Designed miniproteins, single chains, continued (5). Designs and how they scored, part 56

Each design is a single chain, and the fold is of that chain. pLDDT is the mean over its residues in the fold that is shown.

## One batch from the design tools (miniprotein)

Design m17920
Fold by ESMFold2-Fast:
Structure m17920 (fold): chain A 96 residues (1-96)
Amino acid sequence: MEEELKKGEEVAKELIEYLKKNLKEEEYEEIKKLVKEHVEAALKYAETKDEAAGKKARETQKKINELVKEKKFSEEQRRAISALYSLEVRKLEEEK
């Protein structure tokens, strides 16, 4: 389990480096911000059932989907974005 977690983190870091190299700096920062906001809102909704947090989670996910479509992100870029989501979840769990 611990070895699999380390392997997952290393793969996620490699995918994030791929995004940084293959996206414009502004596009990378925008996606990173939206993913962070989505994860924070989704975790708050799961914990508190706050409807405002649930709405924010849905709106941030919609913005991520619209940005992916507008910028015509490749399948590899879309998979790399899922790695950002996983890292933001882990970071927030460590802050508990």
Scores: mean pLDDT 74

Design m17921
Fold by ESMFold2-Fast:
Order: structure tokens, then sequence, then C-alpha cells
Structure m17921 (fold): chain A 96 residues (1-96)
């Protein structure tokens, strides 16, 4: 993967996460959950392509917890897990 492709894919995941957080804050819970699922799948696929297996597993765990919290209506906890997942993604991409 080129550096430019990596930077673009990482930025797109972070943008999708930002949109999902905004949807959650607005009470648009269906859109928020859909956005979390799509961002999480993209982040895991990106990290797997980079060979960052442990980071991919950690990001998947954090997104699964975020989705579970969101489905229970606990969006504050969901947002915390998304913030942690975003940081793991950025750190793993920089290490690659």
Amino acid sequence: MSREELDVETALVLIQLAIAKLDAKRGDYESAIDGIEKAGNRAVELLERLGQTEAAERVKELFDKAIESAKKGDYETAIKYLDEAGQVLVDAVEAA
C-alpha cells in the first residue's frame, strides 16, 4: 500500500467515526450504529493489510464494545470506546 493510500484510508475511517459520534449526539441512533459498524470493518481491514494483527484485534474489541453500548443507549460509553479505537488505529498506522 502506498503512503498516500494509507493516509487517505486512515482519514476516511476517522471521518466516519466523527460522523457516527455526531449522529449519536443528535439522537440518530440507527445512523450512529450503522456508521460505527462500517468504520470498524474498514479499520480492521486496514490494520490486517498492514500486518498489525494485535492492533486489529484490539480495534475490533473496542468497536464491538462501542456497538453493544450504543444498542443499550449508552452513547457516552460508546463514544469513549470509539475514541480509544481511533487512537489505537492512528498509533498502529504510524508504527507500520
Scores: mean pLDDT 83

Design m17922
Fold by ESMFold2-Fast:
Structure m17922 (fold): chain A 84 residues (1-84)
Amino acid sequence: SAEELIEKAIEELKKKQNLTDAQTSVAEAILRTAALLVLRGASVEEVMDKVREMLENVSSLLTEEQKEAILEAARRVVEALHAA
């Protein structure tokens, strides 16, 4: 189920934000890291702080709009997995 949530989120991000292959790889890495952390018992807030840190580290590769969209996608994935 985590893999399906990530795949759906990436498909939506690629379509809505016109992500390049490099930007898609970055988004996938961030979403996979977020999913792993929440499944390992991290709180939603702890995971979202890590996502913000990761986005800051790759900020030169992404627009502000793309960063916000990835942050929102990560929150949706994390909240869905935390609730399961």
Scores: mean pLDDT 86

Design m17923
Fold by ESMFold2-Fast:
Order: C-alpha cells, then structure tokens, then sequence
Structure m17923 (fold): chain A 94 residues (1-94)
C-alpha cells in the first residue's frame, strides 16, 4: 500500500540521515556542511514522496516528522533542526 511504502521510505531515509550525522561527527565536519548534507537528503526524500502521490503538504509533514525524530534522538541540535526546517520550507515554497 502507499502507507507501507511511505513508512519504508521514511525508515530508509532516517538511517541515511543518521549515517550522515555519524560520518560528520567522525570527520569534524562544520555545522554548515552537516546542515547542507542533511538538507540534500531531505529534499530527495520529499521528491520521492511526491512521486508516490503525496500532496506537497503531506510530503512536508513527513519531512518535518523526520527532522523532529533526529532532534528527539539527539542526532541534531534544536538550532540545527530550526535552520534545516527554514531552508527546507524555502525550497518547498519555490
């Protein structure tokens, strides 16, 4: 079903984002570069959700859930989450 495909894609995306954070920590990557890498993966996730037939609002809600989960799990800071959210919203509004 579409719901099962969305949940599978969300889990796959979360694991990729986690790997990006862990690699960035190992290599002392700047916050700016980390945010850039996370944003590119979130944009890919968003586009894939649209391809599955989600509306822009539904796809945005799923992206926001993933950002919130990264913050809850301590993978990113509240400041990083805010910046990612602002940049992502700008992308969606274009």
Amino acid sequence: SMEEKVEELKKETYEKLKEIVEEARRNNVSDEELIKRLLEELKKFYEKLLELGLSKQEATDEVNKVIEELMREGLITAEQAREINELFNKYVEE
Scores: mean pLDDT 89

Design m17924
Fold by ESMFold2-Fast:
Structure m17924 (fold): chain A 77 residues (1-77)
Amino acid sequence: SLEEIQKILAEAQKILGEAVRNKAPQSKIDEIAKIGQQISDLAKQALSASPAQQAALIEQMKKLLEEMRKILNEAKS
């Protein structure tokens, strides 16, 4: 749904913002930003996709969001 896509985009921005605020290494901030851009690109595709394709794209976006969280958590170590 559009609401779910918007929630994923908002969460990706929050993760990137947290990495910047916590002064994570620049290489980790760059990795998180790159994945965030991939999520944004998939969101644009999902908005013009069929319902079945949109569901698959949302699942892919969720997996990328988990990768962003993992990188953020590793940067805190």
Scores: mean pLDDT 86

Design m17925
Fold by ESMFold2-Fast:
Structure m17925 (fold): chain A 74 residues (1-74)
Amino acid sequence: SAAARAQLDQLYDQIKALLAQNTEEGVREAEALVDQMDALAKTLPPEERLEADIRIGVLRIAISVQKKVLEKQK
């Protein structure tokens, strides 16, 4: 669905912006949005999911890294 793809792109941009804030609240919101992005990606046909699945994987790694950075900043 073109609408689902557009929502995935919007969620990706929002998650990146939240992570760029370098705040614990931003990381928590990013985690919630990644879960929404994953749920939305599952509505796509398998042949259209690869790019979304890769982006979700990259974002989950970025969230994990940012959590560790913030823990050391305290």
Scores: mean pLDDT 85

Design m17926
Fold by ESMFold2-Fast:
Structure m17926 (fold): chain A 80 residues (1-80)
Amino acid sequence: SKIEELKKEFIDLLKDAIEKETNPELREALERVVEILKESKSIEEFIEKAEELKKTLSPEIQEILDSLVEEFEERYKEIE
């Protein structure tokens, strides 16, 4: 499905970002986002779990995750 293809593309992008990331806190946060994407059955579940993850992170990393979630939502709208 187009949704599964979008998830795979985002996971691949995040994995590439993780390999290049030198900040260990951001790397761990990105790894958790990959896990959430793999386990989420819907866009709504992904957003809810990402918001819960953000509550445990520093404000600087929260802003980066907000940008990632927004990018995923934007691309999801294009395939819907």
Scores: mean pLDDT 80

Design m17927
Fold by ESMFold2-Fast:
Structure m17927 (fold): chain A 90 residues (1-90)
Amino acid sequence: LPRVVHTEEQINAAKEAAAQAAAELLRSQGLEPASVEVTGVWVNEGEPLISVSLDVTTTDGRRYDAGVLVRVDPETGEVTVESVSVEPRP
């Protein structure tokens, strides 16, 4: 299969989409994000998919690990959030 290559701008767009998706999921649960930090990015070479890991702190002082799978079209730059998960840290 041909290798998929993303630009730095596309990777940054995926990080921004991931941070927004994680924040919106927490808000849907009645939690307000105070900070969102990208802790890891993994680019799939066979598919236009970027996996983003995030550390989220809410205004109540709790911490969450978030994982977001983002599809980024390398030709158009279109960003689609495929999946979002957030888990409380012990």
Scores: mean pLDDT 82

Design m17928
Fold by ESMFold2-Fast:
Structure m17928 (fold): chain A 106 residues (1-106)
Amino acid sequence: SMEKLEEAKELIKKADELKKRLDELIAELKKKGAPKEVLDEIEKKKFEAEIQLGMAQLVLGVANLLLSKGIEPSDSLLDRAIELAKEAIKLLEEAIKKAEEELKKL
């Protein structure tokens, strides 16, 4: 549905904004001399989120391609994009929380 397409777009946009926030926090942690083990753990969570977000973007890309050909994307395809974007958001929020807590310890 068009509603699910808009939901998928909004969630992917939110995930991208959270990823940018996490990148800023990682840069600050590096500047403040955070231990490599802490940075590696946060970067691993970021990488897991990037995989989910990348997959969501690919699925949304397929949906947009179908629309460009006059084909309505299936709800199952859009639900997959939504699911992937929600998982990316969850992982990014967890990584951001960890990065903020580690910054307070420095």
Scores: mean pLDDT 92

Design m17929
Fold by ESMFold2-Fast:
Structure m17929 (fold): chain A 87 residues (1-87)
Amino acid sequence: MAAALKAEADALLAKSKAYLEESDRYTEKAKKLAQELKDEVDQQPLSPQKIAEKVGEVIREIGLSTQHYILARQNEARAKELLQQAA
């Protein structure tokens, strides 16, 4: 029924919005971690191991941001398909 398709689409759009907000949070965390690493290097020499660990943290947060953005886009696309079917 058209009403059920619209309700499902609304739920998917809400989920997409939540994923976009999570993506933005991970991006901001990655920026903060990258800046903290730059500040540490400017203050004193860091061991290669410590640099690798901190760079790994930045890459992980960027990866999580990207994953959540992809999930948001997938849910948005599915919602649009359902809205088209409801019309």
Scores: mean pLDDT 87

Design m17930
Fold by ESMFold2-Fast:
Structure m17930 (fold): chain A 61 residues (1-61)
Amino acid sequence: MFVGVGVRLPRVLSEEEILEAMRAAGIEVHDLIVRGKNVTITVAGDTDLERVREILEKLAE
């Protein structure tokens, strides 16, 4: 089962930067939608969603 998490960031991130950061954290991304500052990531349902949000917010600093 998969779960989606949506985050609005303070700046626009590239899809490549997001995927690279998730890979470095050991998080497999099933789907990624980037719409300006709005990012929706689909991950495995047992993934720590708080960690996903933290990584995105850190990248957007």
Scores: mean pLDDT 82

Design m17931
Fold by ESMFold2-Fast:
Structure m17931 (fold): chain A 82 residues (1-82)
Amino acid sequence: AMEEARAELVAATDALDEDAQIVATFGLIYIGFLKSQGKLEIADFAERKLAEAIRAATDVDQLREGVLKVIREANKLDEEEK
């Protein structure tokens, strides 16, 4: 399950233009932080949602909004588990 989410996210990110890749990288950094804290289920959720946001975005502004939404939703889940 986690491996499938990761593979889909990597494939989606590789298809992006350079500017969009930079924006997506901020989401990936946040996911990496969650994994470093042992929050693997929240990280899996964030990877799936980030892949969805990348695929749905038609421009970099939409991708930025999508990345921010994923971070907010993952942070909310993290706060609820504390």
Scores: mean pLDDT 75

Design m17932
Fold by ESMFold2-Fast:
Structure m17932 (fold): chain A 92 residues (1-92)
Amino acid sequence: SISDLILYETGLRLAKEKNAPEEVIHLLEAKVAYYREDYETAIKHAERVLSIPGVSDYLKAEAYRIIGLAYEKLGDTEKAEEWFKKADELFK
């Protein structure tokens, strides 16, 4: 929704102003891209979160979920299911 987009755009701006960790900035960029319906950009930023050494399981799960949601919107149900499964497995 438009309220989610505004929330994440505001969060991203504040995160950049406060020099938040790179993984937090990339996760917020992925969420902003997703709500702008730029699903390929959302995947790219979420994959950046996963490439950062020492990223928490919480942030990994959030990145996996955004990638899954983006693939679902792109019509790739099989890839979406794979990424959702990765998110679920982090806390099993």
Scores: mean pLDDT 88

Design m17933
Fold by ESMFold2-Fast:
Structure m17933 (fold): chain A 59 residues (1-59)
Amino acid sequence: SLVDLVAAILERELVEDKVDPRSVAESTGVSVSAVTRARREGRVPRSLAEKVIANTRAR
């Protein structure tokens, strides 16, 4: 699904330190704390991926 794909890509980019959590939060409109937690845990929860998709679609 799109949610699973977004979660997998974001997990990879955050774990490999290819993106800055603050930049992700700013571009997607989610909280910096949520993105930082995902990087720390090495896992993007489905709820965070869903918010990224929703906020990106809302522009």
Scores: mean pLDDT 77

Design m17934
Fold by ESMFold2-Fast:
Structure m17934 (fold): chain A 113 residues (1-113)
Amino acid sequence: MLSRVQEGVIKILDRETAIFQAELRARGRRLGLSDAQIDAAVAAVQAATDEVKNYIKTHSLLDTKGFDALANQLAQRLRDQLLSLGVPDDVAQLFADGFYETVKRIQNLALGK
């Protein structure tokens, strides 16, 4: 049962990450970001998602405090990475917040909330 829930959550995370990356590409282009900045931002999102997947594989989804701490840490890292790529502060914050909300939504769905 637990392993099937973890596998299901990882599949949902992959799907939601693909949607988030597509939205990032579309919004980044509208905001005038270069293709290099967009590709680097998409790669940063993928790296953060891979860390969430590794956490899910090694921890209980019922560890809400540990999961919240990871989600906050990865969102902050994503914001810092986007700022280093020359993404405007407000846009970097929006993407970091969107990543955090996506991760929390997936956890809540896994917990039947």
Scores: mean pLDDT 81

Design m17935
Fold by ESMFold2-Fast:
Structure m17935 (fold): chain A 55 residues (1-55)
Amino acid sequence: MPSASELEFARRLTERELAEGISDEQMAAMIAYYERHNPELAAVMREVVAELRAR
């Protein structure tokens, strides 16, 4: 599993990109990129997207 600092980085990155108006397609591409290198970070990114979309 990634460290707490890596999980925090993934959350902050995803929040920032969403705040800057990233498209769903671009977000999916970013998550796919991380999934190839660190699938646990990609999972955290998906959680953040789901949390923010649920409101």
Scores: mean pLDDT 77

Design m17936
Fold by ESMFold2-Fast:
Structure m17936 (fold): chain A 61 residues (1-61)
Amino acid sequence: SADDIAEALEELGVPREKARRAGELIMAGVPGEEVARELGLPLSTILRAVERAYGVTIERP
């Protein structure tokens, strides 16, 4: 869920407000690359957070 992604991002050092926004965008189907660019986060950080939240490795679609 968006909350699980946000929590994982906060654990990786992302500020709470950015983490929550990133989680919302990812759950809305925005590509991780666009989320990374828009919020100034490394794509690797976003992918790691999603992997932690869901326990899977994500290949970009």
Scores: mean pLDDT 76

Design m17937
Fold by ESMFold2-Fast:
Structure m17937 (fold): chain A 99 residues (1-99)
Amino acid sequence: GEAALRALEWARSRGLSLLLVDVSGLSEEEMERLARETAREARERGYQAVGVVADDRETAERGRELMKRALEEEGLEVTGEEVIEAPDGVVILLTLRPR
């Protein structure tokens, strides 16, 4: 979708490796599981940013909070946040640094 493409362009322009995850339509328990799996992959593969994709801002913000907790548990610090809004959805971008 357009939101995801804008997120990829954001990462490319900054020279950052980006992992995108779509939380649209997921329950809170499914989001928590996906957040933990994503945080582990980000740590193991050395991703420099994670993007939380959702159909709406409220869902994206809920996913962002769960993602930040999972990233912190994996020893990753969120050093920056940016929101991309598009007609088809929202992406919240989290820039990462190992602790």
Scores: mean pLDDT 88

Design m17938
Fold by ESMFold2-Fast:
Structure m17938 (fold): chain A 55 residues (1-55)
Amino acid sequence: GKMAKIKELEEEIRRLQREGVRLAIEDPSKLPALQARIKELIEEYKKLAGKEPES
């Protein structure tokens, strides 16, 4: 249902944010593409949840 999709998006955003921390140390050149992907997922989360993801 809608709540399950919201949870999936939240978990995926958190997973990519952790990957971003790793990439900042190992390969910063990949950060812009990762940040763009995170931004897309946050916008999808906002559409479904009607609010910003909690950090």
Scores: mean pLDDT 80

Design m17939
Fold by ESMFold2-Fast:
Structure m17939 (fold): chain A 86 residues (1-86)
Amino acid sequence: MEELLEKIRQKLEEIREMGEVSPELRELTEEAERLLEESLRDKGERGKRLLQEALELIKRGERLAEEVRRSLELARELERRREEAE
């Protein structure tokens, strides 16, 4: 259990950093965090289910984060080209 929690927290942190750039990512991380908090509050069977749901959300967040990263890379390339053109 702790191992899963640590993995989730680490991934959440990475996605959170990109959440500032993407509102969609922010919503996903917020939902995942909510599920995580609820799973911690409910130490019973419900907690396990919530943990699984949070994991699924994090997986989706990772995919979205990759898309955001690509967008950021494109923006950076555009800025570089602008500097060269000027």
Scores: mean pLDDT 73

Design m17940
Fold by ESMFold2-Fast:
Structure m17940 (fold): chain A 55 residues (1-55)
Amino acid sequence: MTPRELAEKYKLSDEEIKEVQRIVMDALAAGAPESEAQAIAKEAIERVAEERKRR
């Protein structure tokens, strides 16, 4: 499943999507390959979704 499909599945808000994109951009700026950045994006999406459940 792609990061975009996960974001749609979890109904992330525009702000949450921006947060995930920032995390991915930071990883790419640190020299992470695109495959690693995609894995980081998926983890970030799941983390955001879990934090929302715990609020």
Scores: mean pLDDT 76

Design m17941
Fold by ESMFold2-Fast:
Parts: C-alpha cells; structure tokens; sequence
Structure m17941 (fold): chain A 71 residues (1-71)
C-alpha cells in the first residue's frame, strides 16, 4: 500500500541516519514512521525511539531492522 511504501522509506532513511551517527535525522525519521505504523511494527519503532532517547544507537538500529523485515 502507499502507507507501507512511505513507512518503508521513512525507516530506510532512519536506518541510514543511524549508520551515519546522525541521531537528529534518525529521530525525525522514526517520528514520521510512528505516524504511519500500527501493530507489531509500531511497538518495534516505539522501542527504537526509546533506545535512541537513551543514546543506544545500536539497539535502535536493531529494532528498525526488525521492523523493516515485517514490511
């Protein structure tokens, strides 16, 4: 769906930002993804956002990768 395509692009952008250490861009990408997400994907993205707020970039990256696998 159009929603799933937008969600996927937001998550891909967030993942790239995390790999580059750009926490501000990653948080913005996760915030946009959370507006589109539901169910299990939303739960994973909420955990990713919480991890990033704690400064745990590697944990955030893992949750984003798990969410992408569900799309």
Amino acid sequence: SDNDEKLKKSLENALKALEEGDVTTALAGLHEALKLASGEIKKLLEKAYEALQRGDVEEAKRYVEEALKLL
Scores: mean pLDDT 86

Design m17942
Fold by ESMFold2-Fast:
Structure m17942 (fold): chain A 58 residues (1-58)
Amino acid sequence: GSDLEREARVLSDILKRNPSVAYNMILGYIDVGLGQDLLDAAKRLGLTELADLLESLL
């Protein structure tokens, strides 16, 4: 898997425990132009909650 696939799994786990922290991290990825790549990784991995949140922000 790519580094983004590893990051998507980590973010999905953080989203379950601390949504505010996950949200701020996701905004950081979007700000540096990686939001779409992170969404594509989340979709490939079946991380539905993370994918739905990313689609709402993009």
Scores: mean pLDDT 86

Design m17943
Fold by ESMFold2-Fast:
Structure m17943 (fold): chain A 66 residues (1-66)
Amino acid sequence: DEEIVKEAEEIVKELKRLEREGVRLAAVDHDAAAVAEISARQKELLERLRELGKKSEKAKEILDNL
């Protein structure tokens, strides 16, 4: 249960990092292909976070507060 919460928190950190990188790539580099790759990775991480939320109430709270 602590391991599930820790994984959920690490996923949120990575999602925030990818969001910042995606904004930079779109606004500064205009790299649509790289933005699409980041979006695909964000989708994978969100799906993993949803699975953790099914097993842990606190992980679900972390997802709901995104």
Scores: mean pLDDT 80

Design m17944
Fold by ESMFold2-Fast:
Structure m17944 (fold): chain A 100 residues (1-100)
Amino acid sequence: SPLEEIKKVIEEGYQKVLELIDAGASPEEIRKVMEEYRKKLIELLEKHLSQEDVLNFEILIKSAERAVVEAYRTKDKETAKEFVKLAFEGILEYARYLLS
């Protein structure tokens, strides 16, 4: 289903970002990985949602990306990982809402 494909991309992005945080990757590396997963997610969403819903979703994702990168830059790893968790949970719930 569309939701299962979208969930897979979200979960893969979540795990990859956590791995980079644990490895002490640069904020730029984390930003690039989140951008790659955002692009994959938007391509999937464009097949199933209106242009307006896709644009609103992209705004949400970009806001979450900024929050995660800022938490990683200014806080400890555990705080950054909590922001990652909240961001990905919010993205998944919004995807579920739009696709139900």
Scores: mean pLDDT 85

Design m17945
Fold by ESMFold2-Fast:
Structure m17945 (fold): chain A 92 residues (1-92)
Amino acid sequence: KSISDEELEKEVLDAMLRISLSVLDITLETAKKVADPSTLEQINALSQQAKDLAEQLTQAKLAKDEKKAEELSKQLKEVNDQLNKLLQESRS
């Protein structure tokens, strides 16, 4: 059986999601080594939000819901920006 374009798209999106989640996990392990408890709690909360948003974004893209995908992409960028700021502060 030949692989359909839809099946290939799902596999690509799933792979991208797994990579994103893996990067977040590495980020959390790094933060645990350097961040104070209060900052670590914020990083944990934002990482959970980023994972949830990434999963929702993947679903929206598979559903071809462009409006929802744009809204989720903006929210995910905001969460990632907050995570990067906290990580930069924790290295100081």
Scores: mean pLDDT 74

Design m17946
Fold by ESMFold2-Fast:
Structure m17946 (fold): chain A 80 residues (1-80)
Amino acid sequence: SAAEAAEQARFEAVYKSLKETFTKSFGEEVTKELDPLLEELARLVVKMETANSEEKKKLLQEGNELIDQIEKKIAEFLAG
């Protein structure tokens, strides 16, 4: 449907932006290792755009947990 196509396009735009930003900041190898977490983060950002107040609370918690995982992986790469 048109709605599904629009959601997919928004996801791809967010995901691409995240990968480009992280590649610029940390390089391609770090970004490749983060790729599954960046995909989850992009999907979560898109879900947040249409979520109700209760869903937003849950998604915000999930987002904070994803960010913590990303930060931990980056710290491990920078320490090595």
Scores: mean pLDDT 86

Design m17947
Fold by ESMFold2-Fast:
Structure m17947 (fold): chain A 95 residues (1-95)
Amino acid sequence: MQEDLLRLMQEAVKLMESDPERAIILVETAKGLLYIIVGVYKAEGKELPPDVKKKIEEQLKYLDKAIEAIRQGKYDEAIEYLSKATGVPASELKK
């Protein structure tokens, strides 16, 4: 999961200046992965631990902010939001 999210975010960073629409699709795909986790817990009749639920809600907020920053051409701001969403330094996302 973390590795898949990181890979999607690294690809989004590579594309955001040349193909911002595709970069946005990759960030939206990462949001989809987080929703699948929530859906699996609900389908099993289990509640997410409160700390995990809060972390996912914060991750989703930062991914939404990153999408908006990409739309505005604010790529440095978008990378910082992706860093906050993943917990990975901006330097690692640029690899």
Scores: mean pLDDT 81

Design m17948
Fold by ESMFold2-Fast:
Structure m17948 (fold): chain A 63 residues (1-63)
Amino acid sequence: GAAEARANIAEARRLAGAAADSGGIGDGVQKAEELLATGTEEGYRQAERAARGALDLAKSLGL
């Protein structure tokens, strides 16, 4: 949901640092933020998935 998406965005940004654009992390975070901005339950579910992808990418890069 929205809370999980926000938590995953925050963690992905924390791991990547202030410039979360390394290795495509910023693209995933941006997509998740755009989906959250839709204000729909489906958007929130998709945002959580996109944010999780960004977080998993950050972890896979050893960040």
Scores: mean pLDDT 75

Design m17949
Fold by ESMFold2-Fast:
Structure m17949 (fold): chain A 63 residues (1-63)
Amino acid sequence: AEETIERLIASADRALAEGRFDDAVQAYQKALELAKKYGFPDDVIAELEKRLAEAQARLEAAR
């Protein structure tokens, strides 16, 4: 579970760096869902929500 979330975050960070904002949004959304499901600390959830919001803003700006 934790390893899966780490892989999703790494994938999202790479997609964001490559300008693949839709892939980044999807990966951050999945990581956030799993973090909430497995009871990760509120600070981790808040950080993922901030990263997701950044990726969503980048996606909207690219449209």
Scores: mean pLDDT 80

Design m17950
Fold by ESMFold2-Fast:
Structure m17950 (fold): chain A 93 residues (1-93)
Amino acid sequence: MELSERQKRLLDKGREYAKKIGEEVRKKFPKELADRIVEATLKGMEAVAYSADKEIKEVKGVAGPADGPSGLLTRAAAEGARRVIEEILKEQK
């Protein structure tokens, strides 16, 4: 697996964001649940970053306005949040 420079920068920003979220979550939740929330968020961010790299290689250029690093990071955060919600709902039977 090979990461582009842009993909690496997105993942680095995502990890910084997840670290801040992790600190807040660990204040409110037991360690096990907090760790799972952070892990799911990171996995979501990674999945979106991998998809973004493929799209960039395919199109080879600027897709248009709004497809900047902030737009990709927002999609990564949304995907991470979705996975966190799915995990929580699965545990609340």
Scores: mean pLDDT 56

Design m17951
Fold by ESMFold2-Fast:
Structure m17951 (fold): chain A 58 residues (1-58)
Amino acid sequence: MDQQEQQQKKEQEEQKRKEEKEREEIGNMLMDNASKSYEDSIRSLSDSERLSQLLSSS
């Protein structure tokens, strides 16, 4: 096989592997980000509210 053909094939394989990895990574990141963001939001709101109430109660 010509070096040019080998290079093209390797590049194509690399791109496909990158795409597959990216898909999985994005999926995992989105899941983690959504979950974390949601929990963070709830916790932040809860903490702020509780702290405000505690200070008011004192």
Scores: mean pLDDT 71

Design m17952
Fold by ESMFold2-Fast:
Parts: structure tokens; C-alpha cells; sequence
Structure m17952 (fold): chain A 60 residues (1-60)
């Protein structure tokens, strides 16, 4: 039981770390002058998702 939870937590942690890194890289691109639409196209995500990331960061 515990081993299965530890494996799931490790995978969730790695996925969370990768997601955080992607968000940080996205902000660096925005600071470099990329538009939300251009960045969304480069990353293959919806522009609304980029805007949600920006709002989440401003709310922190």
C-alpha cells in the first residue's frame, strides 16, 4: 500500500516539477517579448491556458 503511494507521489512530483519548469520558461519567453498567442503556438497550448498561468502567478 505505502509503496504504491510513494510511486504515485514520485510521479506526481516529477510531473509537477516539469509543469512548473514549463511555466517558468513561458514567462521568460513573455519577458523576451513574445506574445501570448505566439507563445501558445510554440508550446502547443491554448492561449487561454497561458493567460491562466499569468493570472495564477499574479495571485501568488
Amino acid sequence: AEAARQAAMAEAGRRSDEAHQTVLDAFKELEAGASVEELAERLGVDPAQIRAWVKARLGE
Scores: mean pLDDT 69

Design m17953
Fold by ESMFold2-Fast:
Structure m17953 (fold): chain A 64 residues (1-64)
Amino acid sequence: VNLPEEVERAAKALLADPANPARWEALARALTSAGQDELAERVLALSEVPDPAERRARLAALLR
């Protein structure tokens, strides 16, 4: 809602291709730049989940 345009773009890009590790890094970087350090850490933790479907499901819940 009040997230910068860059965070919204990174989140949409990640949800479109959650298997791409660069997109997880991009979202975490955008969140850190926006002062959302806690959310950035949670996103990075999810990037280490080996199952892409589980990562997508947990990410969608986190970004609601």
Scores: mean pLDDT 75

Design m17954
Fold by ESMFold2-Fast:
Structure m17954 (fold): chain A 78 residues (1-78)
Amino acid sequence: MLTEEEKKVIRDSYELLRDELVKRGFPEEEARDAAAAYILEMGGEEVLTPEEIQRAKELLDKYGSFLEYMKALLEKYK
């Protein structure tokens, strides 16, 4: 089980990744989905909301991984 401090660090990592992707020009919704998928792959499900988990699972089912989704986003938003 993750400690409350570990949960905070992982949630902060989600928010930092989301904000960095938005800063780099990705749409907010796609940035949130990418960041959530990354956290879910790391086993950080406990820090995500049910909505974020559902969206991340749909993304991972479609693309197979966070890395493959990031490749698709980079091609789309060149």
Scores: mean pLDDT 83

Design m17955
Fold by ESMFold2-Fast:
Structure m17955 (fold): chain A 90 residues (1-90)
Amino acid sequence: MIEPTPEEVKEAAEGIVDLAREIAALPPQDRSKRAALSTAASLLGVIGLMSKDATPEQYEALVRGVEALIAADPDAPGARTLLQKAREKA
């Protein structure tokens, strides 16, 4: 399995924040788009957590990203598990 670099962890965290911002801006009726964006953000979180060499600051950025996702969509798939795992690495 290809392990992400520390810089890719930072990019994943930034991507989650950007997707969370887009989700928060969506009207409640856009359920399909919300689900797609939340799923994409959760997958970025999984990718970020696959790194072993990221700094605590990069994992802290990932924690902030996942917290933003949960704030935008509390039902985001696996987001609470991702938050726990990111906090353990931070």
Scores: mean pLDDT 78

